Designed miniproteins, single chains, continued (4). Designs and how they scored, part 49

Each design is a single chain, and the fold is of that chain. pLDDT is the mean over its residues in the fold that is shown.

## One batch from the design tools (miniprotein)

Design m13677
Fold by ESMFold2-Fast:
Structure m13677 (fold): chain A 79 residues (1-79)
Amino acid sequence: AEKEEKKKRAEEEIENIEGMIEYAKTLSPEKAINVLNHAAVEANYVKDEVGDDKELVEKFDELIQKAYEQRDQLLQQMS
């Protein structure tokens, strides 16, 4: 039950974080950077909870990288 609940929560959070990253594309650069930073924080938090599941850890690492790459592109445009 406990492991199943953690996995289900992680899967729901993957969808939520992907949605946040996509939503950031519709925002001003300043607001987008804030949303992307929050997405990365949420991804790191859930990654720590599911650290035993390598597939979930890899998925969260991809989301964190995607959020930071999108953030860094916005920062370059603002410079």
Scores: mean pLDDT 83

Design m13678
Fold by ESMFold2-Fast:
Structure m13678 (fold): chain A 81 residues (1-81)
Amino acid sequence: MEEERRREEERRREEERRREARRLRVLAEASEGLALMSEEVAKKNLEKGDEEGAKKSREAAEKARRLAEEYREKARRLEEE
């Protein structure tokens, strides 16, 4: 009786981990997309001669890339077995 309950709890925990990992992957993709958009804005600012605006956009892209890496690492750890 207890063993079947433990197997059901393990299955539920695995489903929750997969759901959380999937959510983190979506957040990582969204952060990567934000980084790409910020890089594009930085390029356009440089073309206009707005070096300060380009710098801010590059900093935003770098921050978004770090966030994407954090989400990917968390997702990977949840999927490690």
Scores: mean pLDDT 82

Design m13679
Fold by ESMFold2-Fast:
Order: sequence, then C-alpha cells, then structure tokens
Structure m13679 (fold): chain A 107 residues (1-107)
Amino acid sequence: MDALEEEIYKELEEPAKKFSELVEQHHETAVKLAEENPDLPPIELQKQAFVEILKSLPSLEEQREFLKLLEKILEARRRLGADEETLAQLEEIIKAVREEVERLEKE
C-alpha cells in the first residue's frame, strides 16, 4: 500500500497526538456549547469550540502553534484525499481561529 500515505501518517504522528489531547481536554466545552446552542449549525458550534480551545492556551506562542497545527492537519487531509466538503469545513474553522489569533495579537 501507498508509501506516501505511510510517510504522511508518520509526519502527522506528533501533531495528531497533540490535537487529540487538546480536543479531549476541551470535549466538555464542545458539549456545553451544543447544549446551550441547540439551534446552531454543527459548523458554527465547531468554530466556537475551536476558538474556545485557542483562548484557553496561556500564551500567544502556543496560540500560533495551535493555528499551525490545524493548518498541518488540513494539508494532510487534503493530501490523503478528504472530501471537498470536509476540507471546506476545516478551512472555515481555521479561518475563525486565525481571525481570533489576529485579534489577540492586537491586544
């Protein structure tokens, strides 16, 4: 099976682990947002959840690294042939996180 796929998975091993740990730590935040906002579309809830994860990070350096992590995950999913709809949803989440990083950098 594809050697390129195996190489991408190896390059993603540490980023994917860090991402999974952050998502797990903030799972309760995502659940709470869904319970408090039952009428919001899933994409809007995901955008809010990821922005809350960003805000929980104690430094601008860690916030920038989180944005870079999301961008690496998007590129990897694109290379692995993820659906256009999935890629578009990830791009919207990354855009929301990027806008919040830019806002925090101006404080």
Scores: mean pLDDT 74

Design m13680
Fold by ESMFold2-Fast:
Structure m13680 (fold): chain A 105 residues (1-105)
Amino acid sequence: PEEAIRLLEKALEAAKKGDFKTMLDLIYESARAAEDHPEIRKIIVDLGLKVRKIIAEITGISLFEKSVQELIDSMNEEQRKKASEEITKLLEEAIKRVREAYDKL
């Protein structure tokens, strides 16, 4: 429980700093930390998919044409600020949902 949440809190801090690559890696590691609880793992996996969609929408570039890493590298300062704001809100909601899900075990 604590490890998956700790990794998501680190992902939130990375997102606030505009380090989206580290953020995505931490979301992935959080999902792995939750592997013994499939329903909780699904919340974290869905978070990762939503984050990738936000990055694609902000850049206007399709994930079918470029990797998410390439999209992140293409972002200007305005796009990074918008991504940071939207993704931090999404991460805060996901952390709350993950905590609530663990509390029900």
Scores: mean pLDDT 87

Design m13681
Fold by ESMFold2-Fast:
Structure m13681 (fold): chain A 99 residues (1-99)
Amino acid sequence: DELKRIEELLKSKDAEKKIEAGELLLRAMDLAAAGGDREEAAELVRRALELLGHTEHAEEVARLFREDPAEAMRWIARELPEAVEAYQLYGYVKAQEKL
């Protein structure tokens, strides 16, 4: 059950960092979708990956996000499952705020 997994993540000591990383990733996707500043969006992705401890990938993924946001997000989903957990966690928290 996905909800039980998300609730366990919320009780972890790193939940705050994961929520922050998820917020940065969603803001980056929203900026790219709106035709906004791709350089700003790429910087948000870099910061999110650094926050999750993936500094070695942050620069390359940010570069990919500047060129092709959709491909960069597919790469993150494939190679960095904790980043997927981060934005799922943030999305869950935001949904609860509206309930």
Scores: mean pLDDT 75

Design m13682
Fold by ESMFold2-Fast:
Structure m13682 (fold): chain A 102 residues (1-102)
Amino acid sequence: PPQRFTPRQRELAEAFRKGAEEAVKEYSEKTGVKLEIVDFLARPAGPDRLLFAVTVKTEKGAVGSAAALLDVRTSTPEQAYEAGKRAAIEAVEQALEKDRAA
């Protein structure tokens, strides 16, 4: 069952997702590599923190994941967006490294 987020938690989760989606799209357009986001995780990590994670899959089926931990009290949507971009690029790099090692 879906976890019920506060409006604040939902805003941060949406910003993280948007950042991740835009970073994957930009990477794919720049490199010609086909990439797919296959999962997003958002869950509480203590009373004042949210764990966000993104999982990316390559055309060959290799999977990479990366996470960010954000403070609900102090994080802005812009910071969540930038965290999403960074996590997505890290996930992409992990997946592509697995493809090269296969």
Scores: mean pLDDT 84

Design m13683
Fold by ESMFold2-Fast:
Structure m13683 (fold): chain A 97 residues (1-97)
Amino acid sequence: MEEVEKQIAEARERRNARLGGAETEAFRLMVHILFNTLDRTLADFGLADALKYEQVKGGLRQLTGIDEAALDAVLEALGLPPELREEVRRVVKAAIK
């Protein structure tokens, strides 16, 4: 993680814990951190196509829990290479866990 993003995420986690934030709020924070990680992963693979990338993020934000079929459909629609699809799946599963 980039140090600035990590510091922001940690500050938000501390505030949520301090204020007695619900588990749902912690989950939303985790999803936010996940999307920041996805941003870098996609950039590393040369996928800086902002339109396609925003379509993925939009689709993922609408999901509740992991529906593997829905996730695969989104990744397939973007034409992502198999290695990147596996990495995205791993990151999404880790955050929802």
Scores: mean pLDDT 54

Design m13684
Fold by ESMFold2-Fast:
Structure m13684 (fold): chain A 85 residues (1-85)
Amino acid sequence: DLEALRARAEALAAELAPSVDPEALAEELRAARAEVRRLQAAGELPAEVAEFVLAALEEGLRRAEAGDVVGALATVLTAQALLAA
């Protein structure tokens, strides 16, 4: 259930958010985005997977830069869970 997965990610994000600096999170998301692009360029990631991960990282970064740490973490955690099989 995707809705239940998102709700769980959102709850975990809310628990973690008070310990997370938005600027530090934004820097980590930029580094992750650069690494995904590097892996895609090296042929180590299928284009579909790279596009999905990059979309999630871009949305997470947008939210982190707006100070929405809960939304940023929930977005990334949801994407990670969807990739877990």
Scores: mean pLDDT 82

Design m13685
Fold by ESMFold2-Fast:
Structure m13685 (fold): chain A 103 residues (1-103)
Amino acid sequence: MEEEVVAVLTPKDPSKPINSQEFTLTFETLKKEKTFLYDRLFHKLIGIDYPKAFIRQAAIKVSGAKDAEVVKEEPAEVKYYDEKLNLVTDTLPGMKVTLKLTK
């Protein structure tokens, strides 16, 4: 059986598309949450499809899986965490991304 993980993407500015800005990335279904900061400008310069590649690499790093594949993307209201992983009381518009993990 392949394992799944849900990545939660919280934009820095909810009025802008998530793929055009910095966002924080946490994993909903893992025992311990980790936050990753995505810098789109830096990653765009290397000519590959970010943020999907970034989300996959983060999922691999957190889970220890051999590979990860994005199987679902959906807009959602998400809990907001700061850079120190402190929970903010308000929810923000963000995305949930379901990834299938390969051991």
Scores: mean pLDDT 61

Design m13686
Fold by ESMFold2-Fast:
Structure m13686 (fold): chain A 81 residues (1-81)
Amino acid sequence: SAAAEEERRLVQRAEELLKEWKEKVEKETDPEEVEKINRELIEELQALRAQLPAGSPAEAQLERLLKHIEEETEKKVKELS
């Protein structure tokens, strides 16, 4: 269905954003820049999540992803500090 295809495209976009984020963060040594890069990714992922049906598996997937990014960023910032 068109709805399922749209959900798949939103999840695929989230995966592309994650790949770009990982490449940026892996090479960054400034904690402030890491926090900025992470904030920008979280904002983009939240915007994608808002387009998904409430209670969908795709929404739950993006919620878990957002939480994971916040946790990984805290670890990275602490390691650089």
Scores: mean pLDDT 80

Design m13687
Fold by ESMFold2-Fast:
Structure m13687 (fold): chain A 75 residues (1-75)
Amino acid sequence: AAEEVRARIDRVMARAKELGEKAKDNPELVRKLTVLYTVAGLIKAALDAGLVSPETARRDVDGIEAELDELEKKL
């Protein structure tokens, strides 16, 4: 359960980084992508520390995936 969520977090972090490289000439998009990358990293750290349940982390990751989908449409 936790390993599945961790793998999803790693994927959204990688995606945010890739989109950030593509958006390098758009400071607003880079900033938003950096925030999503940072939030995903914090969720992973909290999950590893046992501060959040895999259930809570899943919901947070779902939200980040949706936001990344929206930002990708603007590239």
Scores: mean pLDDT 86

Design m13688
Fold by ESMFold2-Fast:
Structure m13688 (fold): chain A 86 residues (1-86)
Amino acid sequence: SGSIKEELLRIARQEMERLGLDPRELAEKLREVLRLYKEEGISTIEYMERYGADPAVSLAATILTEAIKKGLSEEEIEEIIREIES
């Protein structure tokens, strides 16, 4: 059993492989979803409803929703994004 960050990173990597997503593309979408959540107050659910046809957007919104639900800080979410991008 890893930390919540390690578990989300594991899920992200498994889903990236399953969907054939580029890690940099997922990292970019994660930063965009996080930015919209912080700056425009758009919920992760609302973002998925508007843009969820893109698999990278759908996965990014899912990861962010779980991170927020489990009480991860913005700094911890940014750490996950950096690990995905690497």
Scores: mean pLDDT 79

Design m13689
Fold by ESMFold2-Fast:
Structure m13689 (fold): chain A 80 residues (1-80)
Amino acid sequence: MDLTEEEWRKLALALQELARHFQEVFDRLKAGEITVEQAEEELRKKLDELIKKYNFTPEQAELLRRAADVIIRYLREKAA
């Protein structure tokens, strides 16, 4: 898999945006303002928005989805 510099930049920006949104959602979850299910829904919605925004290929979208799944697992662990 040989991604161009521009494709790597897009993935890095999308991951950075997802990480920032994760921090906001995580802080709200820790404050008891939202449920784990609501946190997962908001993160998956953000993921879909990023895939559309950056016009990712199915292969690039899958990589981003795998990163999101790691983040969601972390949220579930912290909620338990």
Scores: mean pLDDT 78

Design m13690
Fold by ESMFold2-Fast:
Structure m13690 (fold): chain A 97 residues (1-97)
Amino acid sequence: SLEEIEKVSKEEIEKLANDPSLKDLRAYITAVANKLIGVEVMSEEEFEKFKEKVKKMNIDKKTIELLSYEVSKVVLNGDGEETKKLHEKIIEEINKL
């Protein structure tokens, strides 16, 4: 899946980044990513509310993986080994939903 993510077009990523139906997923993934690096971007109460919203969303795995990797690149300002590790941890947290 990571090799497939690296081959995705910029156009496909830009569509996902601007899709209003994915706004709650993007907010949740961003909060998870920041939390994993020790940064709080929302309250615990807000985090739990977004988590419950995302649990009710039936989103395909490819979309989740693409958004997770894109958020990881933005949060770490890079695309190296640390970005791949953050992406894997985000996917693990989402799979627990």
Scores: mean pLDDT 81

Design m13691
Fold by ESMFold2-Fast:
Order: structure tokens, then C-alpha cells, then sequence
Structure m13691 (fold): chain A 89 residues (1-89)
């Protein structure tokens, strides 16, 4: 869909992983989104570069640390990976 394909983070991921990787953009709280999808070991979470934090650079850093910690705790199958872009707007 046009709004998804026009997202800069989506474009960056497609350039890095290729167009065949399933990519979804989900808006909301990063912790809630991660918890919702935590049962799927083949999901990579990415913070949307266009996200507007209600806080400071420290809040962005804390969200990124949570994402990195979750991603680092998983073993991904490169043939069956899905990417979720978290938009905190």
C-alpha cells in the first residue's frame, strides 16, 4: 500500500534485505507491540525513523535499547524473517 511503501524506514529495509521480506508498519507503544509479537521468533523490530517521540532523545535511545535487547535474544531464520517497523507517533 502506498503509505507503507513511501515510509523512509521501509525503503531502507527493502534496500538492505530485499523486496521479498514481509514488512509491516505498526503504530503505538513499542513495548506493547514487542510484547504482542514476542511469540514469533522470526520477527525483527525496527524503530521508524519518522517516529515522533513525546519525550527526549533519551526516550528514543531507551526504546531502541529495548528493541535491540529483544532482537539480540532471538535467532532468526533468514529464509523466514518478517520485519515490523514500530512508529511511536
Amino acid sequence: RSSVSDNPTFQNIVSTYGSDVPIDIVSGDASDIINQYSSDNNIIFVLDATSRDIGTDTDILNIQRIINSFNNSRTFDPDNVRIIIINTR
Scores: mean pLDDT 61

Design m13692
Fold by ESMFold2-Fast:
Structure m13692 (fold): chain A 64 residues (1-64)
Amino acid sequence: MLEKRFNELAEEVMRNGNEEQRRKVLELEVDVGMTKIQYAVGLISEEELEEKIEEAVKELEKLL
């Protein structure tokens, strides 16, 4: 659910945002992607992954 919201907001910013906003989306996508890899290999908990995605969603909402 959180991942879907993150992807929807990221797509919206990439379509309608300015250059700085699009750069911020790419930074957040890299950060979330790295966190997903850490979860997949057992370095972090599901709770830590959800917290990271929630933070990224809040950052994207601030750009809109």
Scores: mean pLDDT 83

Design m13693
Fold by ESMFold2-Fast:
Structure m13693 (fold): chain A 65 residues (1-65)
Amino acid sequence: SDISRIAGEMIRATSLTADGDAELSVENGVYVITLLKPTPEVREKAEEMKKRLEEVGLRAEIRER
């Protein structure tokens, strides 16, 4: 869907996964952002990503490893 495509583009644009600070997975239509290095800055970026996903009607969850 268009929403899924937009979400994928936003995910690719974030430095979270590229820098190795977080991993992203999709479980039953929920975007799970797993923080590998849970610093305040990484948590803030994860919350911003979650908010953007929710703004386009997607479900997101943040977890810490």
Scores: mean pLDDT 74

Design m13694
Fold by ESMFold2-Fast:
Structure m13694 (fold): chain A 84 residues (1-84)
Amino acid sequence: MEEVKKLVEELKKLVEEAIAKIKDPALAAQIRRAAAGFLKAVEEGNKDAAENALFTLAQLIENAGLKELAKEILEIGEKVIELM
């Protein structure tokens, strides 16, 4: 579905924006792993796994002090999950 692909690309952009603002390479690696987990769950059609990965991803970004990016990622990720 073209809409899902567009939302996934928007989510990837927000994740890379968050990573660019984070100077801790260990935290950046954690965020990349959480994002990869979300994308894998979406690919596999596993809604529960996608919701859990999205929550983890958003929490990591919010705890890094990037509250607005965390909110945008949650909003887009929830739209992706709704279309699964």
Scores: mean pLDDT 85

Design m13695
Fold by ESMFold2-Fast:
Structure m13695 (fold): chain A 69 residues (1-69)
Amino acid sequence: MTMEELKKRARELLENGGSKEEFEEVLKEMEKMGVKKSELYQFKALYYEIIGEYEKAKEYKKKAEELEK
């Protein structure tokens, strides 16, 4: 599976209400393929926003921003 296919799968899980376990598996595969930690944290932030965990979403956004500096 290509990095682009993994990113597409992550977006599909966000759009269609996939499980946390499926989402975490996709992120783990993305990390194995060398996706930046900041981008992984951006995906986690989006996931937490969608499920209503706004405090966790804010924390992951901050972690992503710190890694981009």
Scores: mean pLDDT 78

Design m13696
Fold by ESMFold2-Fast:
Structure m13696 (fold): chain A 86 residues (1-86)
Amino acid sequence: ERQLLSQLIGLVLRAVGHLIEGDYEGALESMEELRELAEKLGNEEAVKIAEETIERLRRMIAEGASEGELAKLILEGAEEVFEAIK
């Protein structure tokens, strides 16, 4: 549990780090890894939240959203995934 939570937090921080560097592909890859971890946990709600967050992230990137808006989406989505895993 603790190790898994640390992995999830690490992936979220990696995604935000990629955004700050302008690496949107890296941010999306980190979020896909978060979804994969939710799948391994067997938590369907967490998987759906992660998928919805990734889909919204892709749309916002395509629309030219700011780094702050993209980071906010990632952080809010991650918070909902963590709540679902509880």
Scores: mean pLDDT 82

Design m13697
Fold by ESMFold2-Fast:
Structure m13697 (fold): chain A 70 residues (1-70)
Amino acid sequence: IKNLKDTADLARKKADEYQAQAQQYLEQAKASTDQNVAQQLLSLANSYQAAAETAQDEADRLEAEYQALL
């Protein structure tokens, strides 16, 4: 039971970290005057956003499983 909660909490923490990274790269892309640099930063932001969404979906699933055990 604790293991499922710990795994869900870890997945949520990863989602938060990925979202923070995505936001950081997005802001850098908007501030960039170099088109190639802006495109690379936007690609990184999109990659981290996708990773955040995947981690959040996993966290939601694990939390639902944990709640079902209570």
Scores: mean pLDDT 82

Design m13698
Fold by ESMFold2-Fast:
Structure m13698 (fold): chain A 62 residues (1-62)
Amino acid sequence: VPASSELSDEEKEARLNALWSTLDPNQVIEFVGPNGKLIKMTLGEYKAMREEQARRNRLQQL
């Protein structure tokens, strides 16, 4: 399907958080970092980093 459904960043994060809550937090994942390097970490660690980032962003706006 060439067309992608447009979702807000908040909706995407909510869906990802719901998926992550059903997945094994010890599952190792790989993703490409901002410098193009492969990073390996557990789903639990990745989720914790995302939550921490969101918290910091909210605090900076206060």
Scores: mean pLDDT 67

Design m13699
Fold by ESMFold2-Fast:
Structure m13699 (fold): chain A 81 residues (1-81)
Amino acid sequence: MKTLVVADSEEGARLAVEAGKDGGVAIPIGKTGSRGAMEAGNLGGRAYVATSAEQARELVEKYAPKAEKLITVGEAGRIAG
């Protein structure tokens, strides 16, 4: 994948997908799950929903090595790293 986005909010995921517009993938953390994923998808990105920090770490570990670029928003960098 070109861009993986990890965000602790729906708005953060939206901004990162909008900035990426290159087939970005978003991981909304700590938000309403399906709603964050749907919003990211509507912006032309892919989203993997995480309802906890632990699930978010698992998703990042799986997908980050396959991404050319990683964008983190808010506290997502602490959760992912």
Scores: mean pLDDT 56

Design m13700
Fold by ESMFold2-Fast:
Structure m13700 (fold): chain A 77 residues (1-77)
Amino acid sequence: MSVEERYEYMKEYLAPRVPASELEDPRFQEALRELAEVTEGFSKEELEEIALEAMDLAVQERLPLADAARRVAERLR
């Protein structure tokens, strides 16, 4: 999968699970692109696990999803 394909896959996976306002946030889109860049070679199942990890972190730490996604991307570097 290309970076763009991983970005779109994770975005589509998250679309029914998060508010539309979060998906349209430019900061979230930037963080999701960073996640796509650090997940080269990941399977679809692994991308779903990473998306869920970002959602779980946002809930646990009471963070915007954009900030949670960025932290997950930083961990994977």
Scores: mean pLDDT 84

Design m13701
Fold by ESMFold2-Fast:
Parts: C-alpha cells; structure tokens; sequence
Structure m13701 (fold): chain A 79 residues (1-79)
C-alpha cells in the first residue's frame, strides 16, 4: 500500500547520478546500487521504475542489449 510521502530523491537527482555513472563507467555499478538502495528504502516504486528505465537506455547506448533488456523488464515490474 502506497502511503503519501516526499521521495528522498527528485527525478533530476536520479538523472544526475546516472550522468555521473555515464562519465565514470567503472563506478556505474556502485552508483546504481546506492541509488537503488535509497529508492528501495523509501518505497519509491515510481523512482525505481524511472531509474531502471534510464539504466536500460544507458546500456542500450553502449551496445549491451542483454543488460538493457533486463533493466527494462525490472522497470516494468515496478511501474
């Protein structure tokens, strides 16, 4: 059941974290994991869906279609 609450991260903050992950591929898994944990702890399913959709797009841009597809599936489960 969704309770009314302010998300801990704005959409812009999620985008900023993902831009950092694009600039630093070696840190991408760490940035993704930290952002996911924050959104999960807050119960922000919309934020999780948004995060996974953006991560899917990043992997598609890098030619990792398999990982992109997995994150798209995860996004759909939280939407």
Amino acid sequence: MITAQTPPMTREEIDQSLEESKANPDKRIGILSATRLLLSAAGDNEGLAYLYRRVSAIYAEQGDDATSARYAELAARYA
Scores: mean pLDDT 74

Design m13702
Fold by ESMFold2-Fast:
Structure m13702 (fold): chain A 82 residues (1-82)
Amino acid sequence: KYVVTITLPDGRVVTITTDFSDPAETVVEKIAEEAGAEVRREGDEITLRHGGHEVRVNANDTVASLLARLHDAGARIEVEHA
């Protein structure tokens, strides 16, 4: 497992412990709660919205895919071995 530190565009920091192959749905709630982000789920599609930025991911996509989308949306991602 890895410790992943996510710094959102507004400067909020979220820390998760995960494997990059875990389903994105396993970390979405923690990110939303710690970041104050809105989460909307329609079937398998999860939309995470924060500070004018929106990220969409399938619930069964990997955490790695979610992190890549967050990075593309302006988040900074730092990874440490757990």
Scores: mean pLDDT 78

Design m13703
Fold by ESMFold2-Fast:
Structure m13703 (fold): chain A 75 residues (1-75)
Amino acid sequence: DEEKLAEAEKLAKEAEEAIKAKDYEKAIALAEEIAKLFPGTRLEATALAAQAQAYKEMGDEEKAAEYLAKARAVL
């Protein structure tokens, strides 16, 4: 649990750097890893919402809507 939280913190920092670099594809992949570490939690919902935002920034409105719906379904 503690180790999973530390891994998520590391992935979140890498995702933040990817977003700043406008590497949305990398940010999506990192958020997916965070979501898999915390299924059924607010962290999964937050990661899925971050993926939706990244898809929106890339112009993929269909994927953005899909991931936003997934984020809402978690909570």
Scores: mean pLDDT 80

Design m13704
Fold by ESMFold2-Fast:
Structure m13704 (fold): chain A 81 residues (1-81)
Amino acid sequence: AKEWEKVAKEAKDEKVRELLEKIAEFLKYLEELGLLSEKAKEIANEGAKEVERLLKQEDYEGAIEKARETAAKVRDEVLAE
């Protein structure tokens, strides 16, 4: 959650930043509910690193895609038994 908040603040593109802020809020909500397993946290952390890499390359489309993919993977992991 905290790593996603940091990446969102560093995003220069307003649309990308807004999406990353929503994902950070989503992850924080799951953490507050106790639904973030260690595996879900690992998926979120690896996704944050990849999004940061793409933002440094100014690949905003790739950053959006990776952010959405990471959110979906975390959701799917949370919904798995």
Scores: mean pLDDT 81

Design m13705
Fold by ESMFold2-Fast:
Structure m13705 (fold): chain A 88 residues (1-88)
Amino acid sequence: GNKEKKKVIEELKKSIENAKTAQEALKNAIKIIKKVMDEKGISESKKIGYILRLVGAYIQGELEGKSDKEIKEEILKIAIEIIEEIFA
């Protein structure tokens, strides 16, 4: 429901903001989203697709020479989009 979705988004924001590096932010986002996907019974193929979107954002940012702050902001954006899709 909307209350649970809001709680997950706040957890993502806090975990990503508190991460020391972009890599730690990615790891934290994957852990939170994987738990939500498991709890909602999302298929393995869809889980792989969602994780790949987060990993792709991280790799692209690193290759483009973006700062940890910029990569963390992009990871948070993609993580929120994934949560909105899962709760749709």
Scores: mean pLDDT 90

Design m13706
Fold by ESMFold2-Fast:
Structure m13706 (fold): chain A 81 residues (1-81)
Amino acid sequence: SLKEKLERVIRALRERAQENGNRLTLEEIKEVIDKCDISKEEKDAILSEIEEYLKKKKTDTLSFKEAKECIEKAFKKLEEE
């Protein structure tokens, strides 16, 4: 289910963020989600939200909390169709 996929992605990113002082780059997020059992469309949706967030904030890193919010937003959009 989408809920199980969301929980899996969030768990994997939490673990990665803990290793990096609670900061993540777009490249690190891409590496983590590539190891998750999710579709290309789901990966693209997550990356789109992260890229938009980084542009808006004019930064190249985000916290786990910020990444989690972007992922939740991406999955919310996927459920609306």
Scores: mean pLDDT 83

Design m13707
Fold by ESMFold2-Fast:
Structure m13707 (fold): chain A 69 residues (1-69)
Amino acid sequence: MSLEEIEKAMIEAARAGDIEAAREAAGQLPFPTLARETAEGVERALRAGDRERAVRIVRNGAAMARSLL
């Protein structure tokens, strides 16, 4: 998947509150450490019921990936 497709999938999953889909999409980010940190962060936010924070976390993950490419 392209970075744009990964970002879209992460945002859609985070907005839906779908932890499994959000983790799967985040795991596809380039750079293994960034992928793991983004997946763990979005899961924590969604388990806390904070979908707005989850969306911010995945947007930040995608932005960091884009800055490193």
Scores: mean pLDDT 86

Design m13708
Fold by ESMFold2-Fast:
Structure m13708 (fold): chain A 65 residues (1-65)
Amino acid sequence: MEAERRRRAEELAEAALENGAKSIEEKGDTIYVTLEKTTVTQEAAAKILAVAMGIELGKSVKVLK
């Protein structure tokens, strides 16, 4: 349901922020994720989490470096 999808998306957003995402913003049908840390491992983790969040919300994801 809607509440469960939002809760899961929120958990994924928190995980992304802990793994090198500086900010996450929802705008219409798109989620914008800005990366702060410049390490290959952190960038990969944040990107994977952002894609998972997009799947939960049914929105497109754009990762900004």
Scores: mean pLDDT 75

Design m13709
Fold by ESMFold2-Fast:
Structure m13709 (fold): chain A 68 residues (1-68)
Amino acid sequence: MQPTLEEIEERLRAVLDQLASDPTLSTEERKESVRHAVRTFKARHPDTISDEQADEITKKLEDLVDSL
C-alpha cells in the first residue's frame, strides 16, 4: 500500500522527536540518523517515493535538526 505524504511526514517527525529527546547524540549523528531513516523508507517503498521526494524530505529534516 502506498503511504500518503502525511503518513511519511508523521513517521519522520516521530523519528526527529526521538532524536531530539536523546541528549547523547551530536548534531551530526542526528543528521546521519535522519538520512538513514529516509534511505530505509525509500528502500522499502522503491516504487512509491521518488528520489526527488526523498531528497526534499531529507533536507527538510536536516534543517529541523540544525534548528534544535
Scores: mean pLDDT 73

Design m13710
Fold by ESMFold2-Fast:
Structure m13710 (fold): chain A 64 residues (1-64)
Amino acid sequence: SSVLGRGMGYTVIEAGRRAIEEGDVDAARTSADLLRELAKMIPDLRDYLLEEAERFRRAAEELE
């Protein structure tokens, strides 16, 4: 459902933010990948989720 998908999206964003704070490259990349998959399932949030996924991808790249 859209409610569950929205909650999952925000949970993954919070996890990705935490991964960046902790310098966890693998967790940040996993969060980006999960947000890209959620974007396919939640069209109402697609652009937002893809923007956050790209943010986490770039942050992970900078941490390497």
Scores: mean pLDDT 81

Design m13711
Fold by ESMFold2-Fast:
Structure m13711 (fold): chain A 77 residues (1-77)
Amino acid sequence: SEEAIKQVKEILKQAEEDLKKVKEKAETPEHQEIAEMIERSIEKIKKGIGKDPGIVNSGILEYAVAKTILKNLERRR
C-alpha cells in the first residue's frame, strides 16, 4: 500500500542518516563493519521497495541488527 511504502521510506531515511553519522565518526574497524551492514541494508530496501516485500523486510531486519551492534559498541567506549 502507499502507507506501507511511506513507512519504508522513513526507515530508509533513518538508515541513510545513521550511515552518515557512522562514517563521520568512524574510529574503529568495528565502525567500518557496521557502516557496511547499513549500506547493504539500504541497497536491499532500495532494490525491493515497491517490488519485493521479502527483500525490503530482509533489509529492515539487517538494519535493526546493525543499529543494535552500534548501540552496544557506543556503550563500551
Scores: mean pLDDT 81

